# Ledger of designs, part 36: designed miniproteins, single chains, continued (4)

Each design is a single chain, and the fold is of that chain. pLDDT is the mean over its residues in the fold that is shown.

## One batch from the design tools (miniprotein)

Design m13232
Fold by ESMFold2-Fast:
Structure m13232 (fold): chain A 87 residues (1-87)
Amino acid sequence: MSDEEIVERLREHLEGLIKKLEEEAAKLPPEEAVKLLEKLIKTLEEDREQLEKDTSLPEELRKKLIEVIEEALKRVKELLEKAKAKA
């Protein structure tokens, strides 16, 4: 598996997860949707911190993976703001 394939797979996985989460959040009461989104934000922040500390990965690959997680975090935080506005 190439570095580009690893990055693409993570991006596709996170895009699918965010889409599913947005659909699930829309079905929940706003307060419960907020809690669900906050849990995912915490998980993604923990994943980012683990990648930042992972010296076994090439630096270039690690930076690209961190960027993908940061893009996902931005999207989930936007969903959280929308959910909080409805709560």
Scores: mean pLDDT 83

Design m13233
Fold by ESMFold2-Fast:
Structure m13233 (fold): chain A 92 residues (1-92)
Amino acid sequence: SRRDELAAIVDELEKMVKQLEEKSETDEQRQLAMVARLGVQAARRLLDDGAPLSEQERAAIDAAISVEEAARALGDEETVKRAQELIEKIKA
């Protein structure tokens, strides 16, 4: 189902955030990773609460954008690319 697909994407974003948090060395990198963490937590809450799919999709996109920004600050090109792929998958 679409909900199961979004849940899988949020699970992957959560794993990516954990890796970005572990790699963060500067205050700016830690701040961006924290923003990404909050975005992923917000997306998960909307999934758990059974919010409308449009709201769940928007939150997942916002979370993925935050992950992309945090990864870019770390120079993690692989994570940037994967976050962009997840954004496109949600939009499809």
Scores: mean pLDDT 90

Design m13234
Fold by ESMFold2-Fast:
Structure m13234 (fold): chain A 79 residues (1-79)
Amino acid sequence: MRERLVELLARAIRAALAAEGLEASEEEVRRAAEQAAESLLALVAAGKKEEAIAVLEREAALANPEAAEALREVVELLR
């Protein structure tokens, strides 16, 4: 679960950075993805799974197509 969540969030972060012409190291992207995964899992554990999904769906609607695809896979994984 957590490894797949980090992988998908890293893909979304890379796609978002690329769309803005920004560069980040693989380690920086992975750390950001791990922090995002931790935050999402904490929300789920606190009984806020629906709120976490709603935030991800709103972010996906505003994201570029590649980042949006990865975020939708995160939503499916959390269901």
Scores: mean pLDDT 81

Design m13235
Fold by ESMFold2-Fast:
Structure m13235 (fold): chain A 80 residues (1-80)
Amino acid sequence: SMTKLTFTVTGIKKSEELEEKLRAIAAKHGGEVTSIEEMPSGILITAVVPSDQAQAFAKDVEELVEKLGGKIVGFGATSE
């Protein structure tokens, strides 16, 4: 079973480094990043990962965002 995860992030902008690191984290958890969209105050990240990996993936995304000086301000998870 797969879970679709959405993260609303502030304090960082879309960059090649961010995209590469996010895709690597998703691949580590057996999933993929489906979109990274620029927003006026940050970015919206959407990914699909196995449901048993969703919490570990979300933790790795949060750690990456914090390391880059950003903050997760919105989170969604939907079964797919």
Scores: mean pLDDT 86

Design m13236
Fold by ESMFold2-Fast:
Structure m13236 (fold): chain A 91 residues (1-91)
Amino acid sequence: SMKKKIEEQVKKILEMLKKGEELSKIIDEIVNFLRSLPSDEEALEFLEALLKEIEDEELKKILELYIKHIKGLLNPNTEEQQKIREELFEE
């Protein structure tokens, strides 16, 4: 089930953090999993489930930004959605 798949991925990310894996590797794992999900709704479920478990402040900030971006996809071409996109893709 999708719920079980999300739960297992959250556990995997938490184990990577516990093992001291590089933040970039953790982000890559998150992004790869997001790409495997069929819809924005499942992506939000995963990101919100992960956000509840994360203690790392930098990763929390990144997850919150992804959540805002996906929520913005429900209203493409809004000023907020454009600003979020710039923050995600600009250095």
Scores: mean pLDDT 77

Design m13237
Fold by ESMFold2-Fast:
Structure m13237 (fold): chain A 88 residues (1-88)
Amino acid sequence: SPEAEELKRLGDEYHRKAKELVEKAKEGKGTEEDLLQAILLSEIAINNYDQAILLSKDDPEKVAELREKKKEAEELLREASELYQQKS
């Protein structure tokens, strides 16, 4: 559906922004606030993918694609959280 595609697109955008902040932190250039932002953006990406999955329940191939994207966002959230705990 167009709504599911929009939610996927937003999830992809938030995931990309979160990944940039995590990569900056891994290079020693990020702040504690950058990591908090990465955590928030990753959570927003996960929520967008969850909503897209609910709208795509009758399309198993689309659900599989969205679940993989959600998994990547969840892995990034875990990494950002671990880096944040190390700095805190």
Scores: mean pLDDT 89

Design m13238
Fold by ESMFold2-Fast:
Structure m13238 (fold): chain A 68 residues (1-68)
Amino acid sequence: MMAEMTQAARDAAERTLNRVLAEAQRKGPEAAKKGIALLQRATEAGNATSPEVGRVFQAALDKAQAAA
């Protein structure tokens, strides 16, 4: 069950990251800020659920911040 939760979290984080990057590219810096805030909230919620889920969203957050 825990491994399945981690895989689901990785899929969700990757989809969210790709959507944030696409919106930032189309709509500019304000869309990037909103997407980064969304990933930050997801990371905090993930850490409250499990450290593994938190790390998955943190990696997506780091990539979004590097691309902005």
Scores: mean pLDDT 77

Design m13239
Fold by ESMFold2-Fast:
Structure m13239 (fold): chain A 70 residues (1-70)
Amino acid sequence: SLEEFEAELEKQLALREPEMTPDQLAQYRKIREAVLELYRELSKTLSPNQALVQANIELTRKLAEMLKEG
């Protein structure tokens, strides 16, 4: 569900938050919000499983870009 996906993202953020700078934390929160919004939009037209797969692909892509930029 959307709530479970949101809770998992929050759990992952909480695990990493103590090791992050304020700038990294802000970037992570922006990525989280963008991915949650994408999941909501995709869930209107795709099956929940397809929406989850697409949201995870985008999450991976955005996190990779964040890591490249430092």
Scores: mean pLDDT 76

Design m13240
Fold by ESMFold2-Fast:
Structure m13240 (fold): chain A 68 residues (1-68)
Amino acid sequence: GLAEEALERARELAERIAESLQAAGYKVLSVSAEPEGEDRAVARVETDEGTIEVVVDAATGTVITERV
């Protein structure tokens, strides 16, 4: 159902965000993704140096920009 699809998409998005940030050299401890609009999401990422926020494509998890 739609709820199951939303949860699966959120899980896949979080995994993609973690992969992108790890590839960029971040030590990722946790990822929490929240939708922001229809085509984007904001991810709150805990690293060993603190918490950062990134704006990502909601479909792919590709990092668009770091949010201050």
Scores: mean pLDDT 73

Design m13241
Fold by ESMFold2-Fast:
Structure m13241 (fold): chain A 102 residues (1-102)
Amino acid sequence: GKEIARRALDEAIRLLDEARRLAEKAGMPKLALELGIAIGLIRILKGVMESMNMDPKEALELALKVLQDTRDTAIAMGAPQEVIDLIDRAIRVLEEALKELE
């Protein structure tokens, strides 16, 4: 369970970092900051899961909520479709990992 969650969180971080770079390229520094905050929160959740015995399923559920909130914010800010697509891919990665933990 923990290894599945760790790989999913790492892939979500990677996809969000790609989205952040695209936001920077698009001249949207506030969107890039919001994506950076989401990355930071998911890194904290990964650390708590690894060091403090947080349930891997709980870590994924909290990370999924962060991504859903980030998606809504990105849409409200007029993010490019390529940025939204990367956030949607990150959401899917976490949803698939949650299903594997059944």
Scores: mean pLDDT 90

Design m13242
Fold by ESMFold2-Fast:
Structure m13242 (fold): chain A 71 residues (1-71)
Amino acid sequence: MLIGSLDEIIDEFIKKNNIDAESISVAPLGDGRVIAIIKIKNSNKAIRLDLESLGNGKYKLVDYEVIDISS
């Protein structure tokens, strides 16, 4: 399970999965929950990361899903 700062988790996920990232957006949801969305270059796909705060600026990756952004 990936644990670290938001930047550490996102960077590690990108490296581990060999993702060519076009953009990264981060949105807090409240209650210690954060979503990060990684848009894949030249693709109709993005990856949503669900993150949970552990306190002290540390997070854990709870889940992820590949989303199709072509409508």
Scores: mean pLDDT 81

Design m13243
Fold by ESMFold2-Fast:
Structure m13243 (fold): chain A 92 residues (1-92)
Amino acid sequence: DLEELFAAGEDLNRARKLIKEGKYDEAISLLKETLEKYPDSPFYREAKIFLAIALVKSGKYDEALQLLKEYLEENPDDFLIRETLKEVEKAK
């Protein structure tokens, strides 16, 4: 549990740095891998948000919208993801 928590947290920090540096494709690859490896992580939601941001910044708007809509189908009351979806829709 702690090792997975630490690994997922490190991946999020690295992805945030990659996004800040404009390395969106690297951030996308890392975040997709993190979500696959650590689906039960408390950082799963934040990883989804950063993935959506990286997809938008790389011009992959349809993939970002699909990702967020699929998450909301399982979590319809998630306010932060709903707001993220609205921002992605505006970015088109």
Scores: mean pLDDT 80

Design m13244
Fold by ESMFold2-Fast:
Structure m13244 (fold): chain A 99 residues (1-99)
Amino acid sequence: MEAKNAALLAELERNGAAVFTLEPGESFEFTAPQTTGLHISVLEGEVHIKIIYPDGTVEELVLRAGETYSAVLPAGTKVVISNTGDKPATIKLEISWAQ
């Protein structure tokens, strides 16, 4: 799982996008190393998204198949995407780094 998360993060950094499947109970997480544009599209299933800002503020939302979320995140923001359901969830994640 950790190796899979490292590979996904490397793909996001190189290509700005990754498509991946979370099995029930799986999570993907990353910390924004700099100001980051984030776009999440749920292609299948349902995910719980938790965004932890550097000041400790927490934003939580649930996205279902066909729904999207977009935000600009400051450096140090942690994003946790979890499948809390009973079915696999497939997600397209897009990121852009401020240069």
Scores: mean pLDDT 80

Design m13245
Fold by ESMFold2-Fast:
Structure m13245 (fold): chain A 87 residues (1-87)
Amino acid sequence: MLSDLPPGETRTLVDGEESRVVAVKLPDGTVLVVQLRKLADGRWQVTVTRLRDGRVEKVLLSETFDDKEEAEKRFEEAVEQARREAQ
């Protein structure tokens, strides 16, 4: 459960071929959820969502890509940014 994640820690929730999800807990107790997923139409989506007390507070990023490699690059950049914010 994301509430059990210590501040500053990163947890991989899903690491699949068509879906990757990483959670990063911020010092203020909120959690950033970074997700990469394949859509039904074959495109790829990267989202960054801020959760407070297990509820969606804000969607910070939602981008759609035709190319998997560009989507994976954006996902890795978003995870790295979230980790920097958790410091």
Scores: mean pLDDT 81

Design m13246
Fold by ESMFold2-Fast:
Structure m13246 (fold): chain A 73 residues (1-73)
Amino acid sequence: RREELLARLEASTDPAERLAIAAALNDAELVRQIIEEHRDEFTADDLPILKIALKETRSPEIQELLQELIASL
């Protein structure tokens, strides 16, 4: 649910988890900010969570952002 996702986003300090939650919220601006702020912190170990976020997102813009990030890893 949206309220549960917002609470988890506020509590989370992991960039990959925050990115997945932002994608689930369909918040493209937040997704862009997290990628820009934490780009160098993402690794191949984050691929499973990022691929799940890509599959679950309903936003074409977020799909493109996640595809670019995944392709760079």
Scores: mean pLDDT 79

Design m13247
Fold by ESMFold2-Fast:
Structure m13247 (fold): chain A 110 residues (1-110)
Amino acid sequence: DKIKEVIERLKKLAEEYSKATPEELIQRAENIRKVAEKLGLDAVVEMAKKAIEYAKQGDRENAVKYLLTAAAALAMNLSNEDIQRLYDEVSKAKNVEEALKIIEKFLKEK
């Protein structure tokens, strides 16, 4: 099940990102931004920029929330419209755990 594999990967990334420095989170977000720019995925570019800004502010929960959402969008090859909807829904999440639940629910509806 591709969705289960992606969700399990995101859970492992969440654990890894919980241990990452702000500098490491910024570097990961910059890498995602560069890939997304080349692919024309504007919503992923915006999520990566949000992750960078939150990481600079020391807001790890919001930085990781947007990093995981961007990773999910790329892993599932979502359309720009679906990425924008996912971004809007995840922006309402209070923490990483809530964001993962939103991502899982969103991906299962596909």
Scores: mean pLDDT 86

Design m13248
Fold by ESMFold2-Fast:
Structure m13248 (fold): chain A 68 residues (1-68)
Amino acid sequence: MPSREELAARLQELTIRAVTLINEKGLSQEQVDRIRELIQAGYDALRAGDLERALAVLEELERFIEEV
């Protein structure tokens, strides 16, 4: 299992990547809302110390970003 610090760093990197995609590709409102939901869920899981949930959310966010 990655550490909390590693997961936090990954979430930060994915957040930056997501913001870049939103600015460059003109994503739909539904796509933007989903990205926001996943980012928020990731931060919430990390704050709660739920590393398994944080990892699952990060993997989902990464997959979603790859498809848009």
Scores: mean pLDDT 83

Design m13249
Fold by ESMFold2-Fast:
Structure m13249 (fold): chain A 95 residues (1-95)
Amino acid sequence: DLKKEIELFKKLLEELANETDPQRQRVLARSVARFLNYYSDNEEVLKTFLEIVEKNKDKLTPEQIQIIRDEVEKSPFSTKKALETLKKAEEIVSK
């Protein structure tokens, strides 16, 4: 059920945005990257990612997005859509 998967993904992203410990932030960012790799061509998942990033832009750092991007780029499942989405996320958190 994609709806349940997206709900869990939203919770994961909110947890990342509210995490203050750098080590736990890295673990959560890698978990986000794994989810994005699994759904790298899924437009609903990618839109959800950008919506939650925008909602939490004052809490999320460029460094957290860079960790996600590095993990996604290493994956054989990375797509142009996922990488373009991560570029937009970097732009959102840098404003």
Scores: mean pLDDT 84

Design m13250
Fold by ESMFold2-Fast:
Structure m13250 (fold): chain A 77 residues (1-77)
Amino acid sequence: AAAERLAQLERRLAEIQSNAEKVLKDETDRLNKIIKESKSQEEIDAAKRHFERVKKEVQRLLDEYQAELARIRAEYA
């Protein structure tokens, strides 16, 4: 049970990391397109704020999963 739980979380962390990379790449590409094509500073600023929020949320989720994995390793390893 404990070993299965650790393996599941490690696999989920790897999946989350992979998905986070894809999300950040897609959001970076979107931001760069807006910067290149937009004539509106307001639109560019809004896109930058959105990108910063996405980065913070991705980092928060990764931190939460890493903390949970560390906690379970400490308790069940």
Scores: mean pLDDT 80

Design m13251
Fold by ESMFold2-Fast:
Structure m13251 (fold): chain A 64 residues (1-64)
Amino acid sequence: EDEKLAEEAERLFDEALRALLAGDLATAQSHIARAREVAAKLTSRREEFERSIAALEAWLQQQA
């Protein structure tokens, strides 16, 4: 639906994942928060992105 918002959410998700893999928890937390805000604006793909973001949050929790 919101192709530009989905692209932004994917970009933020990817940047959060890279930050987590690099051990930069603060940057990962920031990107996860932004990805969640963008995903909340999606109408039909929200659940898909929310599940992906939840997985990153679980990974961040494991590192903290």
Scores: mean pLDDT 77

Design m13252
Fold by ESMFold2-Fast:
Structure m13252 (fold): chain A 117 residues (1-117)
Amino acid sequence: MNKEAALEVDALVAMLRMAAQVILLDKSASEETKKKAQGLLERVVPLLEAAARAIAAGDLEGAAEHLRRAAEAAEELGLKEAAEYLRKAAEAVAAGDLEKAVEYVREAVKAAIKELS
């Protein structure tokens, strides 16, 4: 379970990274949208990658902390819906419910990408 959940989170993080990078290369994107994309790459993506590594290692307490910090960073970037899902993901990880944690990370990534579109 831990390895499968970690791989699913890694795939979702890769999707978020690609979406943010596409926005940074898009000359028609607003400066505000580019700032959100840059903030996601610099502040949120590394914390989600750290959470995936912690899940793979069975460190659910560390994974929950990384997800809480990712939620704080997302909220500071104005990504309120993504932040709310990341907080729910942290609670699910802390409870040992990796299936729900992956679902909440997926919803957070979808919300973040939607705000970049």
Scores: mean pLDDT 88

Design m13253
Fold by ESMFold2-Fast:
Structure m13253 (fold): chain A 64 residues (1-64)
Amino acid sequence: MEEENIQARRDFLLTMLRQHNDKDLIETIEKLSDKQIQEIYDKLLERREFSVDAIRKAVKELLG
């Protein structure tokens, strides 16, 4: 179900970040809206790269 998938996407991003102990980026992801999480996930999917560095880049591009 599409709406339930956004929470799974957020949890996926948070799981990756928790493994790297990046508290600032974790706090940023937790504060982002569902729409912003979807935009980050779409950027990762388009780039075919699911890494902490890719998440940082997507967040930076999204927030300026």
Scores: mean pLDDT 78

Design m13254
Fold by ESMFold2-Fast:
Structure m13254 (fold): chain A 84 residues (1-84)
Amino acid sequence: MEEKIEEAIRLAREADRLGEEAKKKGSNKGGVHAGSGAGLALISVGVARLTGDESLVELGIKLAESGIEAGRKAIETGEPGVVK
């Protein structure tokens, strides 16, 4: 579990970094989307540690990866797609 938590945190930090870069390039939506992915990943990991639910660590990883993709897309295109 701890190794997966460390991975989730690393991915969350990457999403946050990409969010800051997107914001510097003028994409406030991209910055918010990537930052939200980072924040939600950290919350999911926190709840996993409190409850012992390893599936929430996996959810945190997916949320962080989603934030990374949103940040990269925003940097590349200037706007992230809004999910439904």
Scores: mean pLDDT 75

Design m13255
Fold by ESMFold2-Fast:
Structure m13255 (fold): chain A 80 residues (1-80)
Amino acid sequence: MTQTDEYGVTFTKNADGSVTVTYNGQTVTLKPGESYTDEAGHVLTLSADSKTVTIETENAVITYTLDDSSKKAKYTIEVK
């Protein structure tokens, strides 16, 4: 199932519990509990239960909740 936010970030849940994130023309596949740091220093983390993706930037933490009943990604932003 694929979910998209207001900025064109897409999240695709895979059958193995991994999540493929597409953002800013980049595609990254995260395993449960895995973190990835991109070239801009953003840290993407998939929770161990594969239900939440967190994107940490210099000034904010964005938490996406992956709900299989929704085609739109739900997110919260916490400014640092």
Scores: mean pLDDT 73

Design m13256
Fold by ESMFold2-Fast:
Structure m13256 (fold): chain A 90 residues (1-90)
Amino acid sequence: MDEIEKKLVELIEKYAETGDEEVRKEIVELLQTVYNMPEEEALYGIEGAVEQLKLDKRLAEEGPLSEAEAAALAAELRARAERLKAELAA
C-alpha cells in the first residue's frame, strides 16, 4: 500500500538522520510484519536503503561526495550495521 510504503520511506529517512534505535526497531518490525521479510534481510535492506538515500540526497543537493564525506558515510553505515547485528545476537 502507498501509505505503508510512504511510512517505510519516512522511517528509513529518520533513521538515516538520527540513528534512533527505536526508529530502526519500527522499520524492522514493519518489514517483518507487512513484507514477511526475515529480520536479517530487513537489517541489510535498511542499511542499503539508508546508504542510497544519503547518497541520493547529497548528489541532488551538493553534487558528488568528497573523499572525506564518502569515507564518513561508509564508516557511519558500517557502525550502524555492526550495532544492529550485536543487538540481534544478544
Scores: mean pLDDT 71

Design m13257
Fold by ESMFold2-Fast:
Structure m13257 (fold): chain A 69 residues (1-69)
Amino acid sequence: MLEEWKKFKDWPKEEQEKAKERLYEKLKRMFLDTLRMIEPELSEEEKEEEAERLAEGMLRGLEEVEKRG
């Protein structure tokens, strides 16, 4: 993932933006599916919000790790 993140930054800006959007959507979907399995007490709205937050946090975390590493 970190190596792919660096590779994305070497691509043309248009490709980088599309790759980041695809990654965000995949992460959001993955987290939403996971929350549906492990957090059944949350409402669908809460699960969507949490999945969005987790996906955004993951993308931000990748950028922060690149700055530090």
Scores: mean pLDDT 72

Design m13258
Fold by ESMFold2-Fast:
Structure m13258 (fold): chain A 68 residues (1-68)
Amino acid sequence: KAEESVAAALANLSRFSWVSEEDLALFREAAQAALAGDLARARELIGKLSPTVRPVAEELLRGIEAAR
């Protein structure tokens, strides 16, 4: 399920010392927006993520879009 994929990704990102609390919060908000169908907000939030986290969020968004 998409919610399970989001939870797993968030848990994995939190294991890396280089991922900030701000990135984790933005990732969670972007994922929730995407799951709710607000793709414009999700993309805006993803744009605020650090360059290292952004590709993970972009891939998750693409997966959510493909599942609809």
Scores: mean pLDDT 75

Design m13259
Fold by ESMFold2-Fast:
Structure m13259 (fold): chain A 62 residues (1-62)
Amino acid sequence: MEQIKVFIESAVKLGRENAVIATIEFLVKEGKLDEAKELIDYISKLNPEIAEKARKVLEELT
């Protein structure tokens, strides 16, 4: 998770919303739902708007 958090922090700061969403989709596909939820909680501290979009994607995939 640490490496993913570093990547996500950079992606959020650079406005790469699609990269953030793709990471959440990847975790869901791998069956790592708890990790996906943890990552969304982390993103919500950095950018609540991107976190809300990621949460909706998670709900649509599950």
Scores: mean pLDDT 80

Design m13260
Fold by ESMFold2-Fast:
Structure m13260 (fold): chain A 99 residues (1-99)
Amino acid sequence: MLLSDRELAAEALLLTAAVLLTVEKRLGGDPRVLELLERALDALGAGDLVAAARALARALVEASKTDPEYAKLAETVLALLERLDPELAAAFREAIAAA
């Protein structure tokens, strides 16, 4: 069965935030990154996809200061959002630019 484009965007945000939060908690990651990932998951739970996209973007920018692979992940997430939901892509892009 096919999900809607917005549902696929929400699932991409959820899976990215949840996987990164799990990895960072296991490795004793940056508390600022952990806080931003938890904020993204809380926003997703509340149905606020725009807030979730902004929080995830900020988390990836912060994490990229320690590991440049997170910058590539941010580009991949943005490219996916641009295909699925222009509103979420705009929110994500604006959060990256503001960080």
Scores: mean pLDDT 84

Design m13261
Fold by ESMFold2-Fast:
Structure m13261 (fold): chain A 84 residues (1-84)
Amino acid sequence: SMAQAIDRAVATMGRVVVANSSQLTDADRDQIGAIGARVVALARRSLDDARAYAQDQLANTPNPTVQTILQAMIAAIDAMQAAQ
């Protein structure tokens, strides 16, 4: 189901954030958490809207590590769309 796919993606993204924890400030983690929460809320309604939001955040984020994590979020959304 979509809900199970989102839950698995959230767990995977949590592991990606932990793996990059040494490169992230507390402010970076808060930003990623806020973006992730919005992406999840949008994905429950529309994967296209979730992707557009994540892409917009990526375009406006100067931190390379945060950009890498946002690119991983977009890849997870693309994988969910491909599985539908």
Scores: mean pLDDT 85

Design m13262
Fold by ESMFold2-Fast:
Structure m13262 (fold): chain A 85 residues (1-85)
Amino acid sequence: MQRIQRRVRRYTRRVRRHADQEPVPQDVRDQIDTAVRHARQGDWIGAIRHMGSARRILQQSGTSPRTLQVLNDMIRDLDRISRES
């Protein structure tokens, strides 16, 4: 459990940083900001869910490739850790 929480906190910060460095649709930005708030409140499932929504929107729009790559890396890493825990 602590390993997932630590990774979610690191990824939410990393995703937000990349989103600040490239053009990102407002709905994606809102999902990322909501995920950061959930992570801050200890709701790791909520944080992951909102990050998943941001990833889906970016996949459909084809924009913000750096932010999308970080989201893809995060979801893959968290899925792997959850299966090992």
Scores: mean pLDDT 78

Design m13263
Fold by ESMFold2-Fast:
Structure m13263 (fold): chain A 73 residues (1-73)
Amino acid sequence: SSDVNDIVGRYRDTVVDMMRSIGNNDTDSFNDNFGRMDRIIDDYRTIDRDVGDTLDTNRRSFRNIFNRRSSDN
């Protein structure tokens, strides 16, 4: 489905943006991308709940990495 491909593309782009935010220690960009990822995960849960739950676990991992990095700086 084109809709599934669009969601996958948005997820990929958001992961890249989150990685850049972590690398730059940019709290505002990180929070914006974290919120965008939450919406993408909700879209995934509408299609496949198990995949959505796995993606939410990965999202929490990004937050933990950012929090550790910001605490060290």
Scores: mean pLDDT 76

Design m13264
Fold by ESMFold2-Fast:
Structure m13264 (fold): chain A 89 residues (1-89)
Amino acid sequence: KEELAREYVEAANETARLLGLEPLSEEEREEAIREVAALPELKARALAEIARLLLEAVRKEKSDPELAKKLREEALELAKEAREKLEAL
């Protein structure tokens, strides 16, 4: 799904920027969106949700470190669930 792919790439790119990493160029973002959109919807959805939680955790790190920790734990749990579903395929 294009929307899920865009959510993932935009969240991941913003997270990179907040962490002081070089963000993707516009062309690199569009390429990444195409690659993620080619994945099964279940995978694209999981990636988008994980990236959103990690982005929010980075944003909350200074103002609410306890919430940031919980968001990271939720992202890890979703990543484990996605891995288990991949192993079932």
Scores: mean pLDDT 75

Design m13265
Fold by ESMFold2-Fast:
Structure m13265 (fold): chain A 81 residues (1-81)
Amino acid sequence: MVVSREELRKAIEEAVKLIEEGYSLKEAAQKVAKKLVDEGYSDERASLLAQAALVGAKLILEGKSMEEAVEEALERLKQDS
């Protein structure tokens, strides 16, 4: 399964939103993964994408750009595949 930059960006945006709403990093990852499974991803792929999205979300919260967050999250997906 190929993950696009656009799909990863959307997952990062969702993770940031959940963290800003007061969810823990673990809870945010679980909610992103569940949403991805509901959208047709396998459990394994949803988990990997959610973990990558958390990496990107942390960078956004640290003041990095969305472009930098997407690049780092994409690199994480390559390492875990």
Scores: mean pLDDT 79

Design m13266
Fold by ESMFold2-Fast:
Structure m13266 (fold): chain A 80 residues (1-80)
Amino acid sequence: MAEKTKLIHETMQRAYEKVSKTFSDEEARKAARYAAALVEIALGINVEESKKVIEELKKEGIPEEALEIAEEVAREALEE
């Protein structure tokens, strides 16, 4: 449990840092939450809650490029 929580937290931080180089702080925070949700779904943790988070983020609107960066960070995290 602790190891999975750490992975999710590190994924959020990495996504935020990468997205914040090009996008606003608000967009970077949304992308970080999206990356965390993708990792949670892949690990089978809080899948229903994570799917809801993704739905809410899509309603708020996030640049496609920021989502792509978040997806790349999530993919890299899952390869460890």
Scores: mean pLDDT 82

